# Ledger of designs, part 57: designed miniproteins, single chains, continued (4)

Each design is a single chain, and the fold is of that chain. pLDDT is the mean over its residues in the fold that is shown.

## One batch from the design tools (miniprotein)

Design m13967
Fold by ESMFold2-Fast:
Structure m13967 (fold): chain A 88 residues (1-88)
Amino acid sequence: MREKLEADAERLAAFKAAHPERWQRLVSLLEDRSPEAAEEIRFNLTPEEKEAVRAYGSIRGTLEMARRLGLDPETIAWYEELLAKAEA
């Protein structure tokens, strides 16, 4: 479902452009596997932050699934590019 993934990437890019400092904090929180970080993600995010996290998870999960299924290098590279743009 390319259109959904492209929409998720665009939504993420918009959030990152509007709130770069908040985006950096969200990335740090998502990489922090502590119970405190999990609680922050679960209860203390704004609706916009929750949507950004959902979009990021969608892109990341799709890439992991593509790698696990051994999809063609071009498809994997496209997903990697979307994720890299989201993380930058």
Scores: mean pLDDT 75

Design m13968
Fold by ESMFold2-Fast:
Structure m13968 (fold): chain A 113 residues (1-113)
Amino acid sequence: PRMSVMEIARKELDWIKAKKEELLSRLSPEEQARIQAIAEAYRPTVLAHMMNVIKKWRPDYSEEEQEEFAELATEIILAGFEAVQAGKIAGVDEAVIQEIEDRTGRAVNGIIM
């Protein structure tokens, strides 16, 4: 059995979300709220951009599939952003930040390619 692109992307999102929650928990409640508010403010812009990217690279997908992949890519990007920002403030090793960025990029590229 092969995992679908969607299943692989959702598994990566689960890891990124877990890392986000871990790193945010090391911050003050005020810093957590600030990072989450910034990510949420970016959501409509990221979603619109991802819709354009998915339509360009996956024109063979149905409109429903394009929307589902764009929503998933948006969630991955925003979770990765929050995790990276939290990690930088928490002062974690650069290798940890790089792993989050690499996994976020690979997950999004897996949806597009």
Scores: mean pLDDT 88

Design m13969
Fold by ESMFold2-Fast:
Structure m13969 (fold): chain A 94 residues (1-94)
Amino acid sequence: SAQDLLALARNVRVQVDGNTVRISFTLDAPADQARALAQQIAALLTQLLQAAGFTIQSTTVTVRGRHATITFTFANAAQARAAAAYLQQLLDST
């Protein structure tokens, strides 16, 4: 389930830098599965953001061992701040 997938993301940190939101976390999974799981989490978060009315300009996924960073870029800083607040609430509820 979506909830089970998000539960694999540990030590989640949401950061805003201008029009960019960066989500960093450690995957509770073997390192050889980390890239695939990070991409699945990025796809899920993209769907949830779009359903909530956010327009994403770009998405980047970076994985090193079990550590993943998902970077979302928005049209402006106001959209990025609103998206970060939405993501923080979502991730705090899992």
Scores: mean pLDDT 87

Design m13970
Fold by ESMFold2-Fast:
Parts: C-alpha cells; sequence; structure tokens
Structure m13970 (fold): chain A 98 residues (1-98)
C-alpha cells in the first residue's frame, strides 16, 4: 500500500520547495539527495494520474506540503508538483532523443 504520508516523500517535497524559493543552494552531496528525492514527488503525481491512490490521499499530501510551507497556497503547491512532473518528462525525452 502506497502511503502519501511517507517521510521520504514529505522530505523530498520540502527540499524541492526550499530550492525553488532560492532559500538553499545545494552542495554536491545535497544535489545527489535531491536527484534521489525527485522520484518521490513525481511518483505521487504519477500514482494519482494512474488511479493508484485516491483523491483523498493526494489531498492529504497537498495539505502536508501547505502545512510545511504556509506561505504557499494549495494551488501553488499543485502547480509546483505539475511543473516538476513536466520537467522530468521533458528531461527523459531529451535523454532518449540524444
Amino acid sequence: MEKITDPKAIEAAEKLSRLLRGEEIPTVDEAFEIVKLVPGVPAVAELRARGLITDEEYDEFIDILVEKNPELTKEQVEAIIDSMVATLRAERARRAAA
């Protein structure tokens, strides 16, 4: 059973949110961690798209992200997740074409 309350997924979302806001500049080691964490957040969006998690579980994930980042609206959090999924898909297509 996939749990959207997985600590790794929550931590991945927090790190990506901070990076996107420019609050942190990752070190080389942190950059490796961020790359490992990217599948966590895109995986949640992908699981929802495939119907493998419920809308309620997805909303819980969004609520956790909003709670950890109170300056962001739910709409902004969803836009960040969608943007990351789109970026990952574009990067995969670029690597496949190169």
Scores: mean pLDDT 56

Design m13971
Fold by ESMFold2-Fast:
Structure m13971 (fold): chain A 91 residues (1-91)
Amino acid sequence: DTIREGAAYAAEEIEAAAKAEGLPEELVEAALAFLEALRAGDLEAAREAAERLAEAAARYAAETEGLDEEEARRRALELLTGLAEKAVAAL
């Protein structure tokens, strides 16, 4: 149940971090869906959720007028990396 526990912890941390950084709800929702798939141990769902997360990150970069696209993508990738690190750390 370590992955389940890690995913729950990571979800709470992501919501807090996303709120602090002002990340869009769509990106947060995609990240949480990815964590939920990992928690369920469903590799197919996790792969699908990862694709949606990548799409949300790309959309965030495209929609941030005035922000450097590289910076927007970096923030989205930091969220994904934080998800993976927190999920692993909770094991």
Scores: mean pLDDT 63

Design m13972
Fold by ESMFold2-Fast:
Structure m13972 (fold): chain A 112 residues (1-112)
Amino acid sequence: DFKKRVEEIREKYGDKYSEETIEAAALILYFLLNTKDVEKAIELLRDLGKVDGREADFIGLINLLKYFGPQAFKNLDPEGILRFVERIGPEKAIEVLKKYLDVEKAREELGL
């Protein structure tokens, strides 16, 4: 259950990152884990990397998707995504994510 994973992220990282950063990172991870369109997940990661010109930071995640699919994210430490969202701002991360995910519906489903 992804709701349990969101709580685990809050327990581990809640003292280090804002709630808005945790929510945005969780929504990105939720899309990556639950999408059946791997190419759309890769497009999201590329678009996120373009925000501040650090596309190279996403090469590892793109390769995980290409070689192992969404299942690679089931046990992925979210700290890399959390650091990225903190750097660009959670509002900007959500703006990009909205092209790929109905964020309002996902927030309701996850209790965010």
Scores: mean pLDDT 84

Design m13973
Fold by ESMFold2-Fast:
Structure m13973 (fold): chain A 62 residues (1-62)
Amino acid sequence: ALTDEQLVQRICKITGLSVQSVYDAVPNLSRGLLRKLTPDNLLRAFPQLNKEDAERLLALCE
């Protein structure tokens, strides 16, 4: 299963964003909550992701 840090690194690779920019996109969430987001919430934070990327990334966190 992916850790929160590994999820952030995968988002950085897909979107081209820095680690700081990823966390800045979800500033009201604790860092430990990223993998607990819904695919729709992840897509709202990172519109550069497609739905399949969001669903697959969250599935890898299980």
Scores: mean pLDDT 72

Design m13974
Fold by ESMFold2-Fast:
Structure m13974 (fold): chain A 60 residues (1-60)
Amino acid sequence: SEEIEKLKDAIADAAKANTAEGRETITRSYDQLSELLDERTAAALTTAAMIRGIGDSLDE
């Protein structure tokens, strides 16, 4: 859904930024994904989005 994609993008951007505020954003986005889906799926999507964000940081 659009909401899930927005949360994934927010997590990726936060991981790329590597700030304290970004870590808070990742935690809140995970909590929202967990409410929309389930804890297991939310954890998998959060991990994938974080890896994507970190990868973008390394490419730049």
Scores: mean pLDDT 79

Design m13975
Fold by ESMFold2-Fast:
Structure m13975 (fold): chain A 89 residues (1-89)
Amino acid sequence: LRAEGERLIALGRRIRALIETARTNPNFDFSALPEPEFAELRELAGAIQRRIRARVPAETGTEEAALAVAMEVADDALARGRALLELAE
């Protein structure tokens, strides 16, 4: 529980850091995340990309809309991690 909560918080914080990087680099691609050590991060990158394609059409989509979807994923991971840490004490 504690280790799982800590991993989710670390994952959420990393996604948030990547979103801030993407805001300063307009060519950032969420499908090409540079953190191969984190299997969960790669799975979330795929989920983010699928949600972006569903909500933001390729021809008319905006970077800001894509970043909003990524932020939702990061916030969810952080909330779940905090809940697990509270259970573990």
Scores: mean pLDDT 62

Design m13976
Fold by ESMFold2-Fast:
Structure m13976 (fold): chain A 91 residues (1-91)
Amino acid sequence: MEELKKKIKEAVKNDDKKKLLELLKEAKSTLSEAQVYGLLREIGKVTGVDLTLVTADEIIEALETSDKPIKEILEELSERAWRRFEEAVLS
């Protein structure tokens, strides 16, 4: 867990999308949902992005399909997730 957490933080800091994608797929296959959520919180701390409502699957899909930097991808996912939440509460 500690080694995987360190590698994920380094991939995020270096904007290494391919490495982050590989590490998140590994985490999803080997860790519990709670442990994966914990890793997403650490990514949020490193980037300053609120990932509370963002899933690992959304991040994986966005990393595979987007040419944007990691931080920008995460910011867009966070904004969309909060917008969906607000629409669901107000509907």
Scores: mean pLDDT 81

Design m13977
Fold by ESMFold2-Fast:
Structure m13977 (fold): chain A 79 residues (1-79)
Amino acid sequence: EEEEKIRKIAEKLGISEEAVRKLLDYFGLDPSTVLKLLEEEKWDELFARLEDAIKEKFSPKMQPKLIERFKKFLENAKK
């Protein structure tokens, strides 16, 4: 079940399943929640969750660069 959700996320984002697993684990995101947001095209909600995780795990100097990088990544996946 979880493996299939990760596979679908990888397909939607155009990255490997291993990259998805590392991203979700690193940011503490639930695969079911991420997949649901991607299927419903709630890109703003998904970005807000990623931004919150970045603020928790990264230094203030790194946060703006990571936030901008993920914003561009999600915009590219959205297309």
Scores: mean pLDDT 73

Design m13978
Fold by ESMFold2-Fast:
Structure m13978 (fold): chain A 89 residues (1-89)
Amino acid sequence: MTVTTSEETDVELKDGKAVATGSVEAPPGHRVTAHVIFLTPSKQELQTVDVAEPAADVTFTASQELTELIKKNSDKKVTALFVKVSTPA
């Protein structure tokens, strides 16, 4: 059975880039695919990015283009939604 879970976290600006940290790891006996969605408070999706290496603590560093998009929305609190899809292996 496929299970989808999500965790919303804060986005911080570090060294001129947007950074978000979340947890995306496989439960025992499962495979996981994960992506991060950057959201405005009105739930507008700015961008979705695949997580190449799912782990308990994943720090995602946005591209310069995504960072500029987040900065244009800096008067709004932009959040990162880490979504993982777990499937039995």
Scores: mean pLDDT 73

Design m13979
Fold by ESMFold2-Fast:
Structure m13979 (fold): chain A 67 residues (1-67)
Amino acid sequence: SAKTKEKLLELGLSEEQADAIVDAFNKAYSTSSLGEALNVMAKKMRELGLSTGQIAEALYAALEEVK
C-alpha cells in the first residue's frame, strides 16, 4: 500500500484522503474481490474530483502493488 499511497499523494490528495482510499481498497480486496476493490477506489477518487487519467494511474499503481 505504500506505493499506492505515494501515487495518491502525488495526485494531490491529502494524507487523510489517501489513507481512506487505501483502507477502503484493502477492506474490499480482503472481503470481496480485486475487481470490487478497484471499483471502490475508483468511485472514491471520482467523488474527490480526480480526472479519468489520474484515476487510471492510481488504479495501475494498486494493481502493480498486489502482484
Scores: mean pLDDT 85

Design m13980
Fold by ESMFold2-Fast:
Structure m13980 (fold): chain A 76 residues (1-76)
Amino acid sequence: SAELEMHLEMEKGAILTSLQAFAVLGTLSPEELRERAKKMIEKFKESAKERNVPEELLKKYIEEIEAFTEELIKRL
């Protein structure tokens, strides 16, 4: 639903903002940034499960977060 997608977009936005902040600070290695993204994805999966998010939609959001993380790493 549109309401569910808005919640997922907000949660994704918070994760991406947090990862970007760490990348800008330049204190994390590529490996540390990947580990942080993985932990945030785990929490995102738990939240999504509580909201009965379809697996295909959840996979899409996880792939977007992972792709964003790799783009940040390329710019380190």
Scores: mean pLDDT 85

Design m13981
Fold by ESMFold2-Fast:
Structure m13981 (fold): chain A 60 residues (1-60)
Amino acid sequence: LSELEQRLIRTVDELARIKEINLEKGDDDGAKLAERGIESVRNAALENGYEAVAAHVEKV
């Protein structure tokens, strides 16, 4: 994986953690914002052919 792809995977992991924390607190709006961030990374990965990043998004 390129350095950029590794950074995108880390970004997805951090957003997934933020989503989990917000769901635990009952902050549905905060969780939805984190989900939108994850979808943005997914769309960018698909657009640029970063298959490993797109596959990683499916796991979170």
Scores: mean pLDDT 84

Design m13982
Fold by ESMFold2-Fast:
Structure m13982 (fold): chain A 61 residues (1-61)
Amino acid sequence: AALAQAEAEVRAGAEYHGLSEEELETLLGFVRLVAGEPEPNERAQRLAAGLRAGREAARAA
């Protein structure tokens, strides 16, 4: 329930700022990671790395 609400807020913010679908998915992935998904291993590491790269790319635009 709390996770679903956080995801909805992230989607609303992405629309407000005109973020792309890719950026939205990156933020949603981060929210799920922070919410304590049961699989915090290889996938979490890849997600964190992708998030950092995505933020750098977004700042360069």
Scores: mean pLDDT 65

Design m13983
Fold by ESMFold2-Fast:
Structure m13983 (fold): chain A 65 residues (1-65)
Amino acid sequence: APSITSLRLEVSPDGGTATLTVSGGTEPVTITPEYVDADGRRFEGAPLTVAPGATGTVRLTPVPP
């Protein structure tokens, strides 16, 4: 059966930073964060790898909408 890991991704109010929290699981999680704000502005981060039970943070860069 697939293991269930709880993931929480939070973006700062200015869209400048993404924070990933990994709860449970047995293996590192890798994401590439992407965020679109209420005005349709798009932000992208570099790939972020976070171990189980840890948090990771990456800077977001604005891209054209």
Scores: mean pLDDT 75

Design m13984
Fold by ESMFold2-Fast:
Structure m13984 (fold): chain A 84 residues (1-84)
Amino acid sequence: MEERKREAAERVEETLRRLAERLPEIRDLLLRTGRESRELILAFKSPEDGVGAAGGLALILLSSAGAPQELIDEAARRFEEARR
């Protein structure tokens, strides 16, 4: 369980870190969101619920910040992969 949570948190943080490289105008925001997502996932009892919550919040943030739809769709796909 703990290892699965750690792996899920790493995947979500990595996804946001890679997006930060492609969206320099909101880089600091995405890196902060990645760190917060990691902590949130580790706080949940299940990695699936943690990734669902953190990923959902990150997608809302990306949309609100005006990120391109293609990048939002890519992030959503990667978060769903991390959830399994």
Scores: mean pLDDT 82

Design m13985
Fold by ESMFold2-Fast:
Structure m13985 (fold): chain A 58 residues (1-58)
Amino acid sequence: GRVTVTNTSDKDITLPNGTVLKPGESGEVSVEEAEKTFGSVERYKAMAETVAGAEVKV
């Protein structure tokens, strides 16, 4: 499965795979990439939404 991340902030957001999302851009992260970096997709979603100002759809 994949997780869609949208940068709703005014700053660049770097995804776990090294992809940089500029303000207003969307990208996809694999479930495996999110789990490897944060231990779970749910934790990645919480961190991205709370810390980075992103919108995450699983």
Scores: mean pLDDT 75

Design m13986
Fold by ESMFold2-Fast:
Structure m13986 (fold): chain A 65 residues (1-65)
Amino acid sequence: SLEEGARRHLAALRAAIAARDYVAARQHLSELSEYIEGLRKAGDLETARQFEEERARLMQELAAK
């Protein structure tokens, strides 16, 4: 499902940031963003919003490096 895809890339993004693998982190951030857009287009706005909030927190962590 789109939600499971978003969850997998969110977990992979967190792991990449923890590993200081910023190339992988940017790739998983891009893929997570595609799944979030897919959720919005499917009308699952609540789930998309929750993933957007988590993405924003991780983007802040990436910027603070």
Scores: mean pLDDT 86

Design m13987
Fold by ESMFold2-Fast:
Structure m13987 (fold): chain A 74 residues (1-74)
Amino acid sequence: SVEELIEKELEEFKKELEKLKEEGASASDITQRAMQLISQKVKELKEKGVPDEKIEELEKKMLAELTKYAAEAK
């Protein structure tokens, strides 16, 4: 389902942020990479016909995770 897709995409995003943190990336580097990943994912999902409301839900959740990781990387 679309809900399961959102959960999987969010978990993959969290793994990417964790990997960047483990590699010693700065808060600014994590933020830049994360924003790029969010932008790319939004574009991909729109091109695949995923409803805008569901894309917005995922984007909001990804931004919340980014905020958490950016704070911890300081």
Scores: mean pLDDT 80

Design m13988
Fold by ESMFold2-Fast:
Structure m13988 (fold): chain A 65 residues (1-65)
Amino acid sequence: ATLYVVKSTNTLSIDEIKKNAVAKLSVSEAEAEKALNSLGAKKISENSNYNIYATSEYVFAIVKK
């Protein structure tokens, strides 16, 4: 999976997350979810293609494809 990280206090679409990413990491889905849960990030959406998580200052997407 690919983890995208965006510095944002606002809700973003998957396309905006991909375009505005400050970091893009090749990681397993399980390792990405473990890291995000450790940061206190909340899962705000999930589907077969991606999961989106948020903190107060960052939005994250785990792209499963």
Scores: mean pLDDT 81

Design m13989
Fold by ESMFold2-Fast:
Structure m13989 (fold): chain A 97 residues (1-97)
Amino acid sequence: GMGRAVATITLEEPLSDEQAEEVLKKVRELADKRLKEDPTVKKIEVEVDKEAGKVTITVEGETKGAATAAAQGLAAKAVEILKKMGIKVKSVEVESL
């Protein structure tokens, strides 16, 4: 059966509308690249909650391990994007479902 994992990136501050749109676009581009290059990954959903200051990446993969590895890798790259934008990251959590 397929596995699922969720990465939650919590920010120190809420995002502006412009920041939220740019973060969503850039993280979605990372997700689309992972889907093309990794046949073990079947679906990736990206959500940005600007008011709560949260970025959520949900991964469905062939196994729990594949989904978790992809969620971890995407979260790490998303944190790099956030740092380049001057956005402060408070915590990163990855949960296997």
Scores: mean pLDDT 90

Design m13990
Fold by ESMFold2-Fast:
Structure m13990 (fold): chain A 78 residues (1-78)
Amino acid sequence: TITGKYAPPYKVGDYYEYYFTAVDSAPASLPVSANSYLRSSSSSTDGWLDGTLVSGDQEYPVTFTLDPAARTFTARLK
């Protein structure tokens, strides 16, 4: 499980990109950085979204949820 804070999303084509501003927890083997982001075709804040964690040149399938008031996220690797 990955938790942290995200910046206001960029819309890039048919996708929303949620760049990390802080990482509170991540697996030690996962290359998460300030340039990492979550990508989804949905901007919904209700429930869990299917998406991708992008970190450097690597893409990881995830499900994630957003708290827009706190600007926090929780992501789970699939």
Scores: mean pLDDT 76

Design m13991
Fold by ESMFold2-Fast:
Structure m13991 (fold): chain A 69 residues (1-69)
Amino acid sequence: SEREKLIEEFKEEARKLLKELRPDWSDEEIEESLKTLEQRLKESPVSLEELKEYMEALLKDLKEKLKEQ
């Protein structure tokens, strides 16, 4: 589905950012964090547009934190 595709694309981008932001975390810790986020996004009753906005806000937050390093 479109929703599942958006969540998967979000996870790929978030994984890259988390690895750069948190090099102290193991791959297992990063995957557990992403799995928790995926479950919350899949269970969210919001529209695809609202889901996109929410995911974009999360990615923007991670990117801003990375720029401060």
Scores: mean pLDDT 80

Design m13992
Fold by ESMFold2-Fast:
Structure m13992 (fold): chain A 99 residues (1-99)
Amino acid sequence: AEAERAARRAALAAALEAASEEYAEEGEEAERLLAAGRREEAEELARRLLAELLERAGMPEAAEAVREGRLLLAAAEAHRWLGDDELAAEFRRMAEALA
């Protein structure tokens, strides 16, 4: 139902707002690393932060997939949690085809 999907998106937005305030300093550090040409370190920090945010939003499977570098699987789990079942199935098929 649209109302259920809207509620999940609102809960995710609230969780991300709360977490982004706590992780503002680490976000700035990732930007500094990118500006200094230290892309691999910036990407590692960004993946760690994204995994923490997803875990706080109630998506531990998506968080684990991000930590493992399995971005298509992470997208599938996130869309499944949001109720976007068709898009979740599509990303999951893409992830399985590459495994």
Scores: mean pLDDT 73

Design m13993
Fold by ESMFold2-Fast:
Structure m13993 (fold): chain A 76 residues (1-76)
Amino acid sequence: EILELIEQLPIPALREYLTEIVNKALEAGVPQEVLEQFKEELKKVLELLKNSKPEEIAEIQAEAEAVLARQAALRA
């Protein structure tokens, strides 16, 4: 179910990344409450992206990529 929501995202790289995270979380036995919260947040993001123009989606993708790169640098 949560993986089906991820598949609906219009950003392929983000879909792949989130799918790996969710699968690892399930294998690690993360509580369903945590997964349910993530699912609700994902639904809101999906709704936002469905109502966005292609240009806006591209900007969100670029910004998400920049945030991920910055987080990686801070963690390293």
Scores: mean pLDDT 71

Design m13994
Fold by ESMFold2-Fast:
Structure m13994 (fold): chain A 84 residues (1-84)
Amino acid sequence: ELEERSKKVEEIINLAKKIAETDSPYAEEVRKLLEELDKLQKEFNEAVMRGDIEKAKEAFKKGQETLRKLSEIVNKYLEDLKKK
């Protein structure tokens, strides 16, 4: 369901924001990825409003790649917490 997918994405972003506030080795990379996601979301929304399908697809694809990287770092952080 779209609602369930949106909830998981929101959870990843919220966890990433928390990691960015810590002294974790992942904090700097997480902050950079969050900034990229914000930029890509704005580019996607602008392209959609203008009816620019090609730019919308490009921004969406890059956004998915950035979100995947963010999810991987969040998962690594959570795995490290379990080992402590």
Scores: mean pLDDT 79

Design m13995
Fold by ESMFold2-Fast:
Parts: C-alpha cells; sequence; structure tokens
Structure m13995 (fold): chain A 105 residues (1-105)
C-alpha cells in the first residue's frame, strides 16, 4: 500500500512535469522537479515512521506542491525530521487548507 501511494504521487508529479514542459512553463517545470526530489527525500529519510504518519506527511507535501509552494514542502520535511516542530507543521497545514478553500476547485 505505501509503495503504491508513493508511486501514484510520483506519477502525478511526472505527468504534471510533462504537461508543464509541453506548455513551455519553466517555472512550473522547476516546481515539479523540486516536488519529485522532496517526495523521494521524504521517503528515504522518514521510511521508519508509522505508515499513517508518513501518509499524512506525503499528503501535506503534495498539497503544498500543488499550490506552488515548494518552500513549504521543504519546511514540512525539516520539521518532521527534527520531531520537534509538530505545532509549526499544524500551522502550515492550516494555511494550506485555507488556500485550498479560497481556490474551491
Amino acid sequence: MLEEIIKEILEKIEENLKKAKEAGDEILSKIMEEAKKNVEKIVEELKDLPLSELQGVLVLVSVALTLGRPEDAEKILELVKEGKGWKELEEIARELEKELEELRE
């Protein structure tokens, strides 16, 4: 299950990267390349986390990257690695949720 979820996330990132490159969107292409690196880094660095927590982290990273916020994705990884930033992680999650509500699509 975890391997399938990771594969699906990476496939979606690669599809978006392909579309961005075909459209000539260099900014979106760079965002998608950073997205892929961040997902691969999270999987490798955090593979010992419980499945439910790892899934939660991957969802937050995916949302941040979908909203064009690669800096938030990187910060999520750093906070989870340190194990001390749960309050900051919760604040980032709230900000991402508010931005999604504003888009409402």
Scores: mean pLDDT 66

Design m13996
Fold by ESMFold2-Fast:
Structure m13996 (fold): chain A 87 residues (1-87)
Amino acid sequence: LKISSSAEIDKNFKKLLKEAYKAIKGKEPKERLKFINDKIEKIEEGKGTQKDLDLAAAIIYLLQVLREPGVSEKELGRLLVRIAKIK
């Protein structure tokens, strides 16, 4: 998805992507999927923060862009729908 770029948006988006990459770096595809599911579940239970939600969305986006073997694009899409339904 293409977004409008400005110095402030680029800086904040870059930081978020770096944090997302760091969170998944060194994890197997199965562990990455579990990590995202666990994070979304906590947010759905009201135990997460907006930053947790943003990070989870960024990780899902990164995994979709990377098209990694062993990670279902359909499951990632379902996780994004779950995020969209969070109040």
Scores: mean pLDDT 70

Design m13997
Fold by ESMFold2-Fast:
Structure m13997 (fold): chain A 76 residues (1-76)
Amino acid sequence: SNLIEALKLMSQGKYDEALEVLSKSKSPLVGPLVEAILHLSVGNREAAIAILREMLTQTDDPELKAAIEELIKSLE
């Protein structure tokens, strides 16, 4: 999954690589994830965490939820 790959890259601080992976996806979650990356790139961790927590309410995919939760944990 491009979303899970992007979340893993984000947890590693590889924001440019995460944006490249997301450019290949058509998911409605791409927009929120790009917004989260842009906040992280300028040091707005709290804003990025808020977006990621909102994304948890927008999916029932357990693998995607686990990847989002792991990213939130890496940012705290």
Scores: mean pLDDT 85

Design m13998
Fold by ESMFold2-Fast:
Structure m13998 (fold): chain A 62 residues (1-62)
Amino acid sequence: MSQEEIAKEIAEKTGISFETAKEIVELAKTNGSAAAWLMATTLSEEQQKIVEEILKKNGIVS
């Protein structure tokens, strides 16, 4: 699965920018704690749940 496709799905489901979604995907693959901080500072709790479900579905997080 393309990182761009995953970021696109995140942006479509949450309403955040594609650029922010792409950064979250990149960080989730390389530095999970940085990804968590980015989500906590930029996303609502509802948006974070949607992102985590998409990342888990794509095997990026467990």
Scores: mean pLDDT 80

Design m13999
Fold by ESMFold2-Fast:
Structure m13999 (fold): chain A 93 residues (1-93)
Amino acid sequence: AEELREKLRQLLVEYGKLPASDPRRWKLLFEIEKIRRELGLPTSLVIEMILNYIERLVNNPELTDEEIIARMQSIFPELPREVIEWLIEEIKK
């Protein structure tokens, strides 16, 4: 628990250093919300929706990675392609 709390604190500091337009902020937000979930802390509803939606798409064996990317961009146009690709790889691990 303490290791996760310290990691959460470090990620929040790094998030605060990035400009609002930096796509790395999205990766940090997803990592922050994952740790918050593990700690039983309140999470962002928007980030939870994004994670639940992409997890469902990745677990569908009929969908290709390109189809998953296209669907994610259609629903969440603010998500950069590189962030969606990264999420697909993280879920498949």
Scores: mean pLDDT 79

Design m14000
Fold by ESMFold2-Fast:
Structure m14000 (fold): chain A 83 residues (1-83)
Amino acid sequence: MIDQIDSLISQAVQLAQQGNVQEAADLLKQAAFLISDMFPESTPRTIGLILRLIGLEIDGTLTAQDVLALANELREIVQQQLN
């Protein structure tokens, strides 16, 4: 599970750096759902992150910088749950 989460986040970062922000957002949403499933206490934060991504996508304002910031937030959530 952790390896899959890290793989999804890493792929999202690469896609964002290539300008494929929509595909990157889809991978981050998948990672957030897996984190919520593995660490139920993180659900409010992971759902909040998914809603932020969806809002940016609908508004057409999603940037690579947003994807990178949210990817870092997901990694921080995982790290906090492992401690």
Scores: mean pLDDT 83

Design m14001
Fold by ESMFold2-Fast:
Structure m14001 (fold): chain A 87 residues (1-87)
Amino acid sequence: SLADLIAKADQYFAQARDLLANATSQQDIQQAVIYLSQGQTYMIQAINELEKQGRLDEAAALREQMLARNAEFTKEIQAVVKKLASK
């Protein structure tokens, strides 16, 4: 269902965030990126389902949310990379 797709996306984004917050290695960063990719995949599926149902405003809102979240994760990844490089 649409709710299940969004829930799965949120689960993967939460896993990525937790991993980045506790990252001590390049492998942790790589795994966080994998979780982000999975979350994005489910979010895109949710957007496509909303568009298929003619719920265009809701699809646009999810797309905006996804873009904002991607920007936030980019900053978090950059901060973790800098922290590990200075370690």
Scores: mean pLDDT 86

